# Designed miniproteins, single chains, continued (2): the designs that were tried, part 1

All scores and structures are predictions.

Each design is a single chain, and the fold is of that chain. pLDDT is the mean over its residues in the fold that is shown.

## One batch from the design tools (miniprotein)

Design m4001
Fold by ESMFold2-Fast:
Structure m4001 (fold): chain A 92 residues (1-92)
Amino acid sequence: MLSLKEQVDRLLAQLEALGLDPETVARIREAAHKLVDAINDPNASEEEIRKALEEFHRVVEEAIAQTTDPQARAALRRLAGLLSLYAHIKLS
């Protein structure tokens, strides 16, 4: 089974392969990795996880708004769904 970080990195690689702008992918990677780190940190506060999740959603929503490719949009939504699920489990 892939770790959460490995699952995220595979989706980011798919976005790169679909021709998403490299700077956009880099911003998504930074926000996603910060959120994964917060989810995996046993000492992370609920506030830190929520802030990382909000920043990640902001970056992904901006990328979706700029993307017309249906496959890239679907991959962005899968990434958002994956990290939202894990963040909500951690906050429960």
Scores: mean pLDDT 86

Design m4002
Fold by ESMFold2-Fast:
Structure m4002 (fold): chain A 109 residues (1-109)
Amino acid sequence: DTGLSKESLEKINKTFDYIKENASKYGLSSNISKQEFYDLLKKLIGFDDKAIKDNGSVNLYYERLVLDKEIDGNDLSLFENLDNIPDSQLDDFKAQAKSLLKFMKKYKQ
């Protein structure tokens, strides 16, 4: 429990489920635990309930900046009306996404 609303928890859980189901398509290990994923997201975005509700874009940022994949149609319903990451923030988001990717890959072997 992170103190997040039900809506935010549903978005985070959907993001985790998507990553788990699609890990092999990206050459990532599916062995990352839900708790490890939560801990990493808390570090990256602080689990700000408002930010998660307003943007819902943790998975979108991860896919676009690190995995360069078209977003699944089911995820689009969670991430409607998301703006592109501003160029001024792109390097910071790339670093965060790279950290997430490296963390997940630690379970690949």
Scores: mean pLDDT 49

Design m4003
Fold by ESMFold2-Fast:
Formats: sequence, C-alpha cells, structure tokens
Structure m4003 (fold): chain A 102 residues (1-102)
Amino acid sequence: VEEIAEVAGKTLYEELLKYGILDEKEAEELAEKFKKKLKEEIEELLKLKEKEGRDIPEQEMASEDMKKQYELARAIQNKEFEKAKKLIEEIIKKQVAKAAAA
C-alpha cells in the first residue's frame, strides 16, 4: 500500500517538474496531497474486499483512462502490487502530459 502511494507521489512530482507546470514547492505540496489521498483510497479499497468479499463490478468504460483506473483498482484488490505500481505510474504520466499540452 505505502509503496504504491510513494511511487505515485514521486512520479507526479517528477513529471510536474519535467514539464514546468509548477515550481518545486507547489509540485511537492501537490504530490504529498495526492499521495495521502491515494493511500486512503487504497486502504479503503482493500478493506472493502476484506469485509464484503466483493470485487469491483465489471463495467463498460467510456474512455481508456477509465479502463486504466479500473485495472488499477482490480490489481490493488487482487494484491498485485507490482502491476498496480506500473499502472499508477502510467496513469499519472498520461494525465500530466495532457495538462502540459493544454
């Protein structure tokens, strides 16, 4: 859990600085907020799986980004943490690149 949040925060910080979207202090603050929120969401997702014994229901996703988020959530629930780390890194890189192009 902690390692996924750490990878996500570090990736966000590095990509924000790479594209010059935010200064170092603003990028650090945003990355820390994102890391904290993501950690809480991951812990809640794991508790839901443990308590209710239920997977996230399969849904038709309208966008590739939604499909990646679903794959991430499913990897977390299945305790595929290495896969979850790769997915979160890819999601963040794509989102920051889109923001930089705007």
Scores: mean pLDDT 70

Design m4004
Fold by ESMFold2-Fast:
Structure m4004 (fold): chain A 87 residues (1-87)
Amino acid sequence: LKEELELFSQGKRTFRASTLKAIEKALKSVGIEIPGFLEEGEYTLTETQFELLREAIKEFQQKQGLLVNGLLDNETVEALLKVYNEN
């Protein structure tokens, strides 16, 4: 999970559905809505989905008091994992 999220900062667009669901759950728990993802298998984000996810990450960073860069840097990944584990 953490390793896959770190690859997002490098422009990677292919993720396990479980990883995208974990991100969706964490973001939704703090009031950020993103498009639904498949429940099983591997999912490749479209250009539009990738940009929507990036904007959701920026909003998450603002709410958590982190640097707003739209990247899944270490601080952002740790904050997402904490929110996911707490909810």
Scores: mean pLDDT 70

Design m4005
Fold by ESMFold2-Fast:
Structure m4005 (fold): chain A 90 residues (1-90)
Amino acid sequence: MERERFQRELDIGVAALRYAVDRTVLRKQIQQAQAAGDQQRVDQLQQQLQQLDQEYELALRLIKAGKVTFDEVVKMSLDQLQQLEKELLK
């Protein structure tokens, strides 16, 4: 039980760190595109940020439920993550 809890906390921490880095990079790129007046790039980057936020929320729920590890989640598509979330619905 303690080892299993520690592993989940570690997986959550790694996922949170990866998400924070990726989100910061995307936000910085959006800011640069806005400064350049590149509206098409801003729109694309905002869509990527929204997708990243959605994927992170799904990944976090699956890891917290003890169904998957961080390494498994990283290999899954959004469709696969959504399917697993449906299986976890009460």
Scores: mean pLDDT 74

Design m4006
Fold by ESMFold2-Fast:
Structure m4006 (fold): chain A 101 residues (1-101)
Amino acid sequence: MLEQALRELLEAIEKNDFEGVYKALEKLREFARQLGANILAEALDIAIDVGKINKSVEPFKPFVPLLQALLDRNEDAAIEAAEKILGKEAVPDVRRMLAAL
């Protein structure tokens, strides 16, 4: 379920598919909220809004290393990517997402 949403988002970004990116982000935001990953959920909400204004996948590309690390179940890489884009406060959220995978 969460793994499927991560795969769909990565594929949509790679294919420059705006509609696919938004649908996958809405699914990931819902999973993040359900898991209590509120910092990540808020960042995804902002990314969705920015993407809708610009109609571009570019705002989502900085998330690719984090999404890939989550899919690979690589905790160290996921934490490093999250700290770079979301800050240290997002580390517990990343661990919640990994535990749900």
Scores: mean pLDDT 80

Design m4007
Fold by ESMFold2-Fast:
Structure m4007 (fold): chain A 89 residues (1-89)
Amino acid sequence: SPEQLARAAELIATGGDPEEAREAARQARLTPETLEKLRERLERGDPGGVSRLLTEAARRGEEGEQLPEELADKVGELVRRVREERRRR
């Protein structure tokens, strides 16, 4: 769903609610190719890269496989980290 992809991207970019981001990611669908790119960017802990990837997928109206729970969890963790970094600055 493009709306869930866009919501997850927004929450990552702004350091919003980690649980809301995890839920948006869980409801999102991506092609296997985009899922592999997402996994790589999450492993690097690149919030900007993840946000851009999900925004581009949303613009394409991308459909495919439901995100694995492990990846949805990592999206939530990434948002939590961005939120904490903003608190320290």
Scores: mean pLDDT 85

Design m4008
Fold by ESMFold2-Fast:
Structure m4008 (fold): chain A 65 residues (1-65)
Amino acid sequence: GRLELLRLLEELIKKYGLKGKVTGKEVLDMAKKLKVSPEVLQLLKEIVSKKEVMTVEELKKMLAE
């Protein structure tokens, strides 16, 4: 669910220093390295596909909605 996506974002920020502008592809590639569940990965793909480039703050808002 959305709570799992927010936890994933927090882990991405901590492990990869996610900051500034990111692409959906970068976020998905990092999530794959964290071995997230297929369901979480599919939900993340659906959300990040809505924007090619986003800030970490925009990504947080999209995952929290």
Scores: mean pLDDT 76

Design m4009
Fold by ESMFold2-Fast:
Structure m4009 (fold): chain A 142 residues (1-142)
Amino acid sequence: SLSPETIRKLEYFTALGLLVLKGLKVTPGRERIIRLLAENPGRAFTVEEIAEKTGLSKTTVRRNLLTLEEAGVVVEDGGKYKLAIRAEDLPQLPEALLKGLELTPDKKLSDKEFTEAVAFVKAHFPESFQEPLLRALAHKAA
């Protein structure tokens, strides 16, 4: 099974890839917000908390959250925001993960994270995506 560390990294890559598949740019502000949310799975944050933890202004956070929510990579509930993927976007997860891995050449996986990610891809993704995903993951090996 996936460790929490591996889950956080895969969710981070997938969220970045999904943004690009929806025709949006991964700006530094959007990347910082996605990274914060991916590092804290299941936790929801206020605009104020996101601004404090990312170093972005509240205005920049609000603007980026609107874009991320419209893209379906973030959900708002009771004034708090968390990383989420809409049900209609689930079929795009293999393509989103592949794109996110390609967008982040400087983000590497530990031996444990690599082994777990490879096993997850082989168990859960369609055969047509396995070869390109395994190749992209190999480029992430430490």
Scores: mean pLDDT 88

Design m4010
Fold by ESMFold2-Fast:
Structure m4010 (fold): chain A 92 residues (1-92)
Amino acid sequence: MAAAEGGRAAADLAGKGKDSEEAIRGAGEGARKADELGSVSNKQYGAASGAGGLAQIGAAVGALSGDGEEASRLGERGGKAGAEAAAAGLPA
């Protein structure tokens, strides 16, 4: 859920200045895969993987666009969503 949303947001923003249709298509496939893994994997494992993956995807998209401001924003958003999912799975 959170991983799918973060992936879609990052790809959507990347495509905003170029071709949002291609970005949305790729994001949709990635989000679908992330959601499928989340539904099959253990909650803690999936959440932890999602947190790292979402942060990396956001940062990578921003870096590729040549916009440090976007990289920080996307990475922070992805990391936050993943962290919330991880916290929900933690017994602490």
Scores: mean pLDDT 50

Design m4011
Fold by ESMFold2-Fast:
Structure m4011 (fold): chain A 74 residues (1-74)
Amino acid sequence: SAKEEEELLRRIEREKERLRPLAEALEKEHGLDAELVAEQLAQLRVALELEGVDPAAQEERIAAALARLIEAAK
C-alpha cells in the first residue's frame, strides 16, 4: 500500500542520512558523488534487511557494491 511505500522511503532516507559522513569522505578520497553513494548504499542496506539477510552477508554485499561504485568512477 502507499503507507508501506512511504515507510520504506522514510527508512531509506534515515539510512541515507546515517551514511552521509561516509559518503562525503568517499567523495573526497575517490571523487564519488556523495549523494549517489549514500542513496545506493542506503537502498541496498534496507532491501537486505527486509529480505532477512544475515549481517555478515549484508556487509559483504555492501562492500561489493561500494567497490563497483569506485570502479565505475574511473
Scores: mean pLDDT 83

Design m4012
Fold by ESMFold2-Fast:
Structure m4012 (fold): chain A 63 residues (1-63)
Amino acid sequence: MESEEKFERAKAIAEELGLDTSKAKNAEELEKLVLQHLFTHTANDEERLALVERAKKKAGIDR
């Protein structure tokens, strides 16, 4: 799939957030997992962005 980049990024972010990625079968599942976690554990857009940016940096997915 052309979504290799999307899958790898989503998986790295999910793993950095401490999420179980073993049950995720594709990038969309990983994105839903990350989104659900962020929505559950953050109160606003800024907190979600900060958490994602931290996860990206730790995973080596810097801009």
Scores: mean pLDDT 72

Design m4013
Fold by ESMFold2-Fast:
Structure m4013 (fold): chain A 66 residues (1-66)
Amino acid sequence: PLEARHAELDARLREVAGRIEQLKAEYEKSTDPEEKEKLKQEINRLTGEARDLALERSRVDAEIAA
């Protein structure tokens, strides 16, 4: 059902958002340029993943509303 897919996407978005906040905190605390670069790359990757999930969730929301 669409409601189950929406719930799955919402849960995944919350998980990704939490991970991004954790990595941002690590980035602020790090003084190692190489570590900061790795953290920045991971944050960018997860941000992209969150964008894709949000887009899919929006499409599911539209289907539920119809």
Scores: mean pLDDT 83

Design m4014
Fold by ESMFold2-Fast:
Structure m4014 (fold): chain A 86 residues (1-86)
Amino acid sequence: SMEKKLEELKSKIEEINTLLDQAVAAADAGRVDEARRLLTKASRIYEEVKNEASKDPELKEALKDDLDKVEQGIRDVSERIAAARA
């Protein structure tokens, strides 16, 4: 059902947010390689969720705000990792 698919995708978004939080903590601790691996995993799950959501207009609309926030989070973490390497 649409409801079950939405719940599944929201669960994956929660996983992305956990990975982004872990990537921030790793970057702040100077563990740049760990932070990059966590960001890569988060970005992969983000693309999977975005692609699944794009297949259904109702899913796309329901997840728009969550996906916009994740995309911003990915950008923010990427910049933080870049700064930690400088």
Scores: mean pLDDT 89

Design m4015
Fold by ESMFold2-Fast:
Structure m4015 (fold): chain A 55 residues (1-55)
Amino acid sequence: MKELDERIEANLEKIAKESEKLPPKEQQLVAEINESFKRMLEAIKKLIAENEAKK
């Protein structure tokens, strides 16, 4: 769990840094994708936690 959270955070930070090289329009798109990705990951983490509670 902590390992997954750390990898997610590192990945998002890397994406943010990489987006600084892009034009403003691209940076905005990356920010929107980042937000959507975070929400998807939160949903996945919740499903994993619920499945683990069953074990």
Scores: mean pLDDT 75

Design m4016
Fold by ESMFold2-Fast:
Structure m4016 (fold): chain A 116 residues (1-116)
Amino acid sequence: SREELEAFWREMASRRSPRVQAILEERYAKVTPEDVERGKELYEKYMKSMFGENGEGGEGNGMEVVPPSLQNLEETYGLSPLDIALFLVSGGDRFGLPLLDPEDIASVAAYLETLQ
């Protein structure tokens, strides 16, 4: 159910290493317009085919878990764009995302804020 999916996403975010989370929060607090553009490039390269042009969500081509909408994340899931970026990288093998460094994760999160 939606409630079970939301609980799972919150659980995945809460399992993140405190050290990694601190590094990401520090970088996210200092994002620039160039970081937003980098996040857009990463979105278009790795995420657009699954989540749609504007993060509408997708049907999950060949996947058991349908990719959720990335719009209104706080209202829909109670999760920030940074929480979602952390989830997609740390538990995102099912979405086919590569391991991103903290800078790229922060950049993706900054771009996801523009889709809210």
Scores: mean pLDDT 66

Design m4017
Fold by ESMFold2-Fast:
Structure m4017 (fold): chain A 79 residues (1-79)
Amino acid sequence: MEAFQQTVKDNILQALDELAAEADAETKALLAAIKAQVEAASLEDILRVVGEALLDHPELLERLDKRVQELGEQTQAQL
């Protein structure tokens, strides 16, 4: 269970980095702050932290969710 939650955390951190690479300066700062919060959060709180941080940015939340799902599918395909 914890190993799976760690994989989800790693996928979220990767997706945040990928979104930040193409973002403007304001969005990069927001994504960097969210990344720091995710890194500091317990495995159980990660989804809540991300959801609360992106509550006012539904487009970014949708892009993050889609990318995390794609990364999860790649991990499953390698098993």
Scores: mean pLDDT 76

Design m4018
Fold by ESMFold2-Fast:
Structure m4018 (fold): chain A 60 residues (1-60)
Amino acid sequence: AIPATPLADARKLKVGDIAEFRDNITGEILLGIVEKIEETEESVTITIRHGDRVYKAVQK
């Protein structure tokens, strides 16, 4: 198993980390590489790559 940080711990994630997240279309739990993090006082937007797909997650 590859060590992955749950997306719920978004503020602990860094670019290059492996994040565990749920695909909202299929419902599967996926592992992806964090490519970008945009943090504000109110929210964190994380861009995650899984294979050839790119996902964006927002945590408030």
Scores: mean pLDDT 71

Design m4019
Fold by ESMFold2-Fast:
Structure m4019 (fold): chain A 93 residues (1-93)
Amino acid sequence: NKKLYEHLEKHTTEEIRKLKEEIREEHARLLENSEPVELSEEELEEIRKKEEERLKQFEIILEYVKNNEPIPKSISKEVLAELLARLEETLKR
């Protein structure tokens, strides 16, 4: 949602925006040059758990945005940058 992205941008620093651009470029590079990765079921489970943890952090950020509150300092710049990158990707499909 464009409104969510605009709200997050207003509350992010220049450093977070720069990190977001770097993440976007890395995602584009991976999509362009992705090598097939053979992962075991155990490795897939670990990736799934890490993704679930990340999504929980995103949910916390979204709650602050929904309440029109500034993002707490306890949230890392990397997490904010990754959420912004994923939102941009969603907007462009």
Scores: mean pLDDT 70

Design m4020
Fold by ESMFold2-Fast:
Structure m4020 (fold): chain A 96 residues (1-96)
Amino acid sequence: SLERAQEEFRKASLHLAQADLALERGNVEQALEHLDKAIEHLEEVKRLRPELSELVDRLIELLERARRALEAGDVEAARAHLRATEPVVQELSRAL
């Protein structure tokens, strides 16, 4: 399950990078799609490694805040929430 959790985390990380790139390009629709996919892969990490649930939930909460900000048209708030994921992503990467 560790190898599968690492692969799911890798997929989540790629979607996070794509969401940030989409926002840089002004493509809110693509950013939302990538955030949704990142959350799906993180939920899979949580199921495979329940001992990491608190850390995964922290990351998902930040992504859901970014998603809600984008739905409200607040791109700057969404970018701030995405920047706040960086230390959590690094911590989760070290734990996997």
Scores: mean pLDDT 90

Design m4021
Fold by ESMFold2-Fast:
Structure m4021 (fold): chain A 83 residues (1-83)
Amino acid sequence: EVVAPLSEEEVAAAERGVPLLPPEAIEKLQEASKAAEAGDYETAIEYAQKAKELIAKSLKDPRVREALLKAIDRQIAGLKKLV
């Protein structure tokens, strides 16, 4: 369904949260990016969802966590349109 675009402040907050990501979540996001570049959007969505679960479990700052989860949800919605 329709996902509202992220504001510039939400994008900036998500970017600031990247250094706080657990290494396992970063690895899943990198795998999602590689799969998307290869045209394997289904695999990219699966890795992005796994990264989202790791972020939700590991980040204790609700502000940073919410911004990152929203950014990943937006990315997943975009990938679903390409499948």
Scores: mean pLDDT 73

Design m4022
Fold by ESMFold2-Fast:
Structure m4022 (fold): chain A 92 residues (1-92)
Amino acid sequence: MFEELIEKLRAGELTSDELLEAMRELDREQQREVLRLLAEIFGLNPEVILEVFDELEAGADEEELARRLVEVEKLEYDKALALVRLLREILE
């Protein structure tokens, strides 16, 4: 499953729902590897995305993290907030 997920990510063949379902079956280290690749595919800093993921696990505020992504990665706020919420759903 993990290698198939990586290939589909590189091919751009995954919906957000398919990604979320697949990610929930992975362990924490595999989730981090997928997030690193997603960041690279979308031109985002992998380290920033992993820091946001770790801070969400620690109970950080979603809106605060979304504002950080706007400033650091220059994402639109609505897209940054959607990304943060997707990461939180992976952790649940």
Scores: mean pLDDT 76

Design m4023
Fold by ESMFold2-Fast:
Structure m4023 (fold): chain A 88 residues (1-88)
Amino acid sequence: HHMEELRRREGDILLRKASEEAAKRTQEMVDEGKKAGLPGEDIEEFVKRVGEALGQAADLARTEGPEKGVEAYRKRVDEIEAEFKKKI
């Protein structure tokens, strides 16, 4: 393996773990939003924004490294979650 391939594989593993953690939190937030009577459109927008954050984090991981990608992803998901909670 060359260094670029090792770095990419490590980044994929870290992002996958962060994505799995975020998926569980996202489902919990979706359930809370539904119980609070939020419109389906708001719930769909929340899920879409979380997905977009993963894509942005993957791009950052390729340029700045996997730890920076994971940090950015977690921070962005926390921001998205906080905004969603304000609607509840």
Scores: mean pLDDT 78

Design m4024
Fold by ESMFold2-Fast:
Structure m4024 (fold): chain A 109 residues (1-109)
Amino acid sequence: MSIPKSAQENPVVLAILLAGTLKDLADKPSLSDRETQTAIEMGRRLADLGYKKTAADLLSKIISKMPEDHPLLPDALRTLGDIYRSLGQTDKARSYYNRADQVQRQLEA
């Protein structure tokens, strides 16, 4: 689902819409591949707008529902790692990067 162009010009309005949509996705029992990809991109953008803790919390909830063999799981884990690194939580970021590498290797096997 696209966000209106006028909302994209206002970072506060964009952050509210991204957080709301990401929360709705996080509250679903399961997500389609398209919804998962959209959630990763929305979380990344929300973090870039400075709402890093909110983005991390919502993406963590989405990742917890993803199967270990999901093709988007490595990207989701790396995105969450990047957010935690930007929060100064280096050990937590490293844990997510290590898990992303492990999942990526299993998907290539």
Scores: mean pLDDT 82

Design m4025
Fold by ESMFold2-Fast:
Structure m4025 (fold): chain A 93 residues (1-93)
Amino acid sequence: SLVEQALEEMKKEFPELAEELERLYKGYRDPEDPELEERKEELEKRYESLSEKDKLKLELAHLRLLLAKAEEAGDEEAVERLRRLIEEVEAEL
């Protein structure tokens, strides 16, 4: 439910990226999944025309999905790590 809620909020913030975010979520199994990281890299590659700010927003959306999954899994170490990364990305926005 937390992951589903986070995904719906991301779709509201980034409607043009909603399908790509949903695809990342469907393939996601854990917060350290290397395939999920590769999918994020391919999305950024496809959207080279995105502004620096929009690239940071895409990064933030990805991290928020990872956080929601880590919270559902009860992975406290991943939760703390992801919260720190989110704070760092938000500071750049």
Scores: mean pLDDT 69

Design m4026
Fold by ESMFold2-Fast:
Structure m4026 (fold): chain A 79 residues (1-79)
Amino acid sequence: MEFAEKLEEEGRKLAEASDDPEVRRQAITEGLAKAIAYRLLVSTAEALGIPRDEIEKMIEEGKFDELNRKLDEAVRAWA
């Protein structure tokens, strides 16, 4: 499953775990927002020359600082 689909699914599971309609709505909305942000991030990084598998690995490992540095370097090299 694509990671973006996994983020959406995690939102749905959190919604199903709650009996509160507002909590359910918030969980679904957050899952969708994260999935959209992930798709945009991956597409942008790929366009800047960072391999998709490297981006996905950094996100899975929680290496957001390293990902941000690579994005900054790619933007500077491209711009």
Scores: mean pLDDT 74

Design m4027
Fold by ESMFold2-Fast:
Order: structure tokens, then C-alpha cells, then sequence
Structure m4027 (fold): chain A 71 residues (1-71)
């Protein structure tokens, strides 16, 4: 379903963002993943609620991963 495809895109984007942060990748690579995710959600015609949920989940994952490496 479209909802299952949107969920898979969000989960994969979070996984990639966490990996990039842990490996000290430049912010441009993280931004590319986020841009690709939202382009994918737009292609799936995700609802406003699904996009807002994805934004919150990505932001939370980014903050948590960044806090873990920023010593």
C-alpha cells in the first residue's frame, strides 16, 4: 500500500541519516537524503499528516544521533 511504501521510505532515510552522522559525513549528504525522502513522499502523494509525521521522525533521529557523537 502507499502507506507501507511511505513508512519504508522514512525508515530507510532514518537508517541512512544515522549512519551518515555516525561516520561524520558532511551535512550536504544528510541534506541530500532528506531531500530524496520528501521527493519520494511527494511522488507517493503522501498526506499532510504523513509528511508532518515523517518530518518529526527524521528530526528526532537526527537530534538523537547528533547528541550521541557530539562529545
Amino acid sequence: SMMDQAEALVEEAIRRIEELILNGAPISEIEAVIKELFAGLERLKASEEEIERAERRVLQAYVLASDRVAA
Scores: mean pLDDT 84

Design m4028
Fold by ESMFold2-Fast:
Structure m4028 (fold): chain A 83 residues (1-83)
Amino acid sequence: MKEKLIETIKKAIEHLKQGNVEKAIEYLREARKLLKELLEEQGAPVTTIIGEELRIIGIIIDVELGNLERAIKELEEMLEELK
């Protein structure tokens, strides 16, 4: 699960760097589902799960608003946390 989440986030970053916004959003939606599943498997508190989902939702909003550099930075920070 964790490896699939990391790969999905990396694909989202690649598509954002290429300007493929629609594909990036598809990968971010998949990453949100995978992150929720991972946190549920780990027995994370509901507040932690909600907080992490809201983080990805915020990144999707940044992508939709054209704040691609900020979205990429946030995703790269998320990848470092998943190591």
Scores: mean pLDDT 85

Design m4029
Fold by ESMFold2-Fast:
Structure m4029 (fold): chain A 69 residues (1-69)
Amino acid sequence: MDVQKQNLLVSIDHNGRGAGARDIRRVIEAARENGEPGDEAAMEEFIALTEKVIKELGLTPEQIEPVPK
């Protein structure tokens, strides 16, 4: 679990250097898809941690949502 959280944070750090919301969203979705049954509570905690990291990286809501037009 913690290793998966750290891997996501590293991916966000790398992808945040010009990647943006699409890659962050994809990483979250991939983590959910690869998650084991019974990790639901851990996934919710992971999402909350990801939102905190997004703010710390200075990302805007638009970067974690589809581009509004």
Scores: mean pLDDT 52

Design m4030
Fold by ESMFold2-Fast:
Structure m4030 (fold): chain A 85 residues (1-85)
Amino acid sequence: SLSPLEKRIKELMEKAKTASEEEILNLVHQIGTLLLFEAILNPEKREEYLKAMEEINKIVEDFKAGKITKEQAIERIYEITLKAL
């Protein structure tokens, strides 16, 4: 089934659904850190993970600017993260 890192990422995403704005940003940062860790450990997927991190950062910027809702931010980050895994 899911790897330990994939399980951890999904756990963080579930927590983000009910979190405050500050907690969401912290949880997204943790997801980004796990993707960076995967990029270091898996050179063949490095570009894919780094691209996912860049896309997640853009979503976070849009969320902070009030351009998208919390629910939209979570959904888009989840889709990008799952596609990279």
Scores: mean pLDDT 77

Design m4031
Fold by ESMFold2-Fast:
Structure m4031 (fold): chain A 107 residues (1-107)
Amino acid sequence: MSPEEIKKAIELLIKAAEAAGKGDLVSKDGELTGSNLLDAFKAFDTDGDYVLDEKELEELLEALKKVVPDLTDEDLEEFRKKAVKDGKVSYKDLLEALIELVKKYLE
C-alpha cells in the first residue's frame, strides 16, 4: 500500500464517521494521521474489540454510500465480501477494502 492510498483511505473513513454522526469521536479539521484512522475505526467498533460485527459494518457501509455518491449496491457487496472474514471485519481488512474503494472512485 502506498502512503497516498493509505492517506485517502483514512480520509474516506473519517468522512464516513462524520456522515454517520460520529464525527465528534474522530479527527479534527485537516488532520490525517494513524491516530485518526484508529479513532474512526473505534467510532464504528462499539464493543471495543478492534473487530466490526455485521451491524457495525452496515453502519459504515451506509455512511460510505453518503460520502461516495457514485458508490453502487454492487460496490457495497464487493466491499463486504473483501472485508468480512468469519463474519467479522478486522482493522487490517477494513483498511484494505477502503483502499480498493479509493483506487476505484478517488484516484
Scores: mean pLDDT 70

Design m4032
Fold by ESMFold2-Fast:
Structure m4032 (fold): chain A 60 residues (1-60)
Amino acid sequence: SMELREELERINERIDELEAKLKEALAKKAPKEEIRELILEVAGGVMEAMGLYVEIKEEE
């Protein structure tokens, strides 16, 4: 569905933003907990995107 594809695109954009923040935090040697939280947020976004991708493929 178009709606699911739009949501997947939004999630991919969010993942890109979080990856950029993680790279910046690593470069600045941010606190371990801040880096951990960013890693978990990226992982969560990837899992959500995978779930939506499966739903989109099952609609075919």
Scores: mean pLDDT 83

Design m4033
Fold by ESMFold2-Fast:
Structure m4033 (fold): chain A 71 residues (1-71)
Amino acid sequence: MAIASAVVDVPPEKLEEVVKAAREAAREHGALAVGVRPASDGKRLIVTVVAETEEIARAALRAAVERIEAL
């Protein structure tokens, strides 16, 4: 099992859309789970992906970040 995380600069009003985008992208790339939470500064979000391997986790996280950037 592997975990990958990234920080994205997205306003709080888009949290729900970020969660949806991250979940869709992660599922398409074989991730087991995805979570989105506020960073300690309250201005950014942390996206975390859990997968069977590091390769899958990195691919799923990259796809999630790309989808979030398109919002």
Scores: mean pLDDT 80

Design m4034
Fold by ESMFold2-Fast:
Structure m4034 (fold): chain A 62 residues (1-62)
Amino acid sequence: MTLEQERAIGEAARELKAEGYSDSVIVRAVNAAIKALDANPDLTPEQVREIVRREAERLKAA
C-alpha cells in the first residue's frame, strides 16, 4: 500500500465520521478497501476513497 492510498483511506474515514457514520461502519468500510487493495494493489487513491464511501453507504442502507 502506498502512502497516498493510506492517506486516501484516512481522509475518507475522517469525512465519514464528520458525516455521522458510526465507528463500526467506518471500520468495516476501511477493511473492505484494504481487502480490495490486497486483490488489486494498483488501485488509485481516488478509487480507494470511492470504495470506502460506497461500502459505508451500503452498510448504512442495510
Scores: mean pLDDT 83

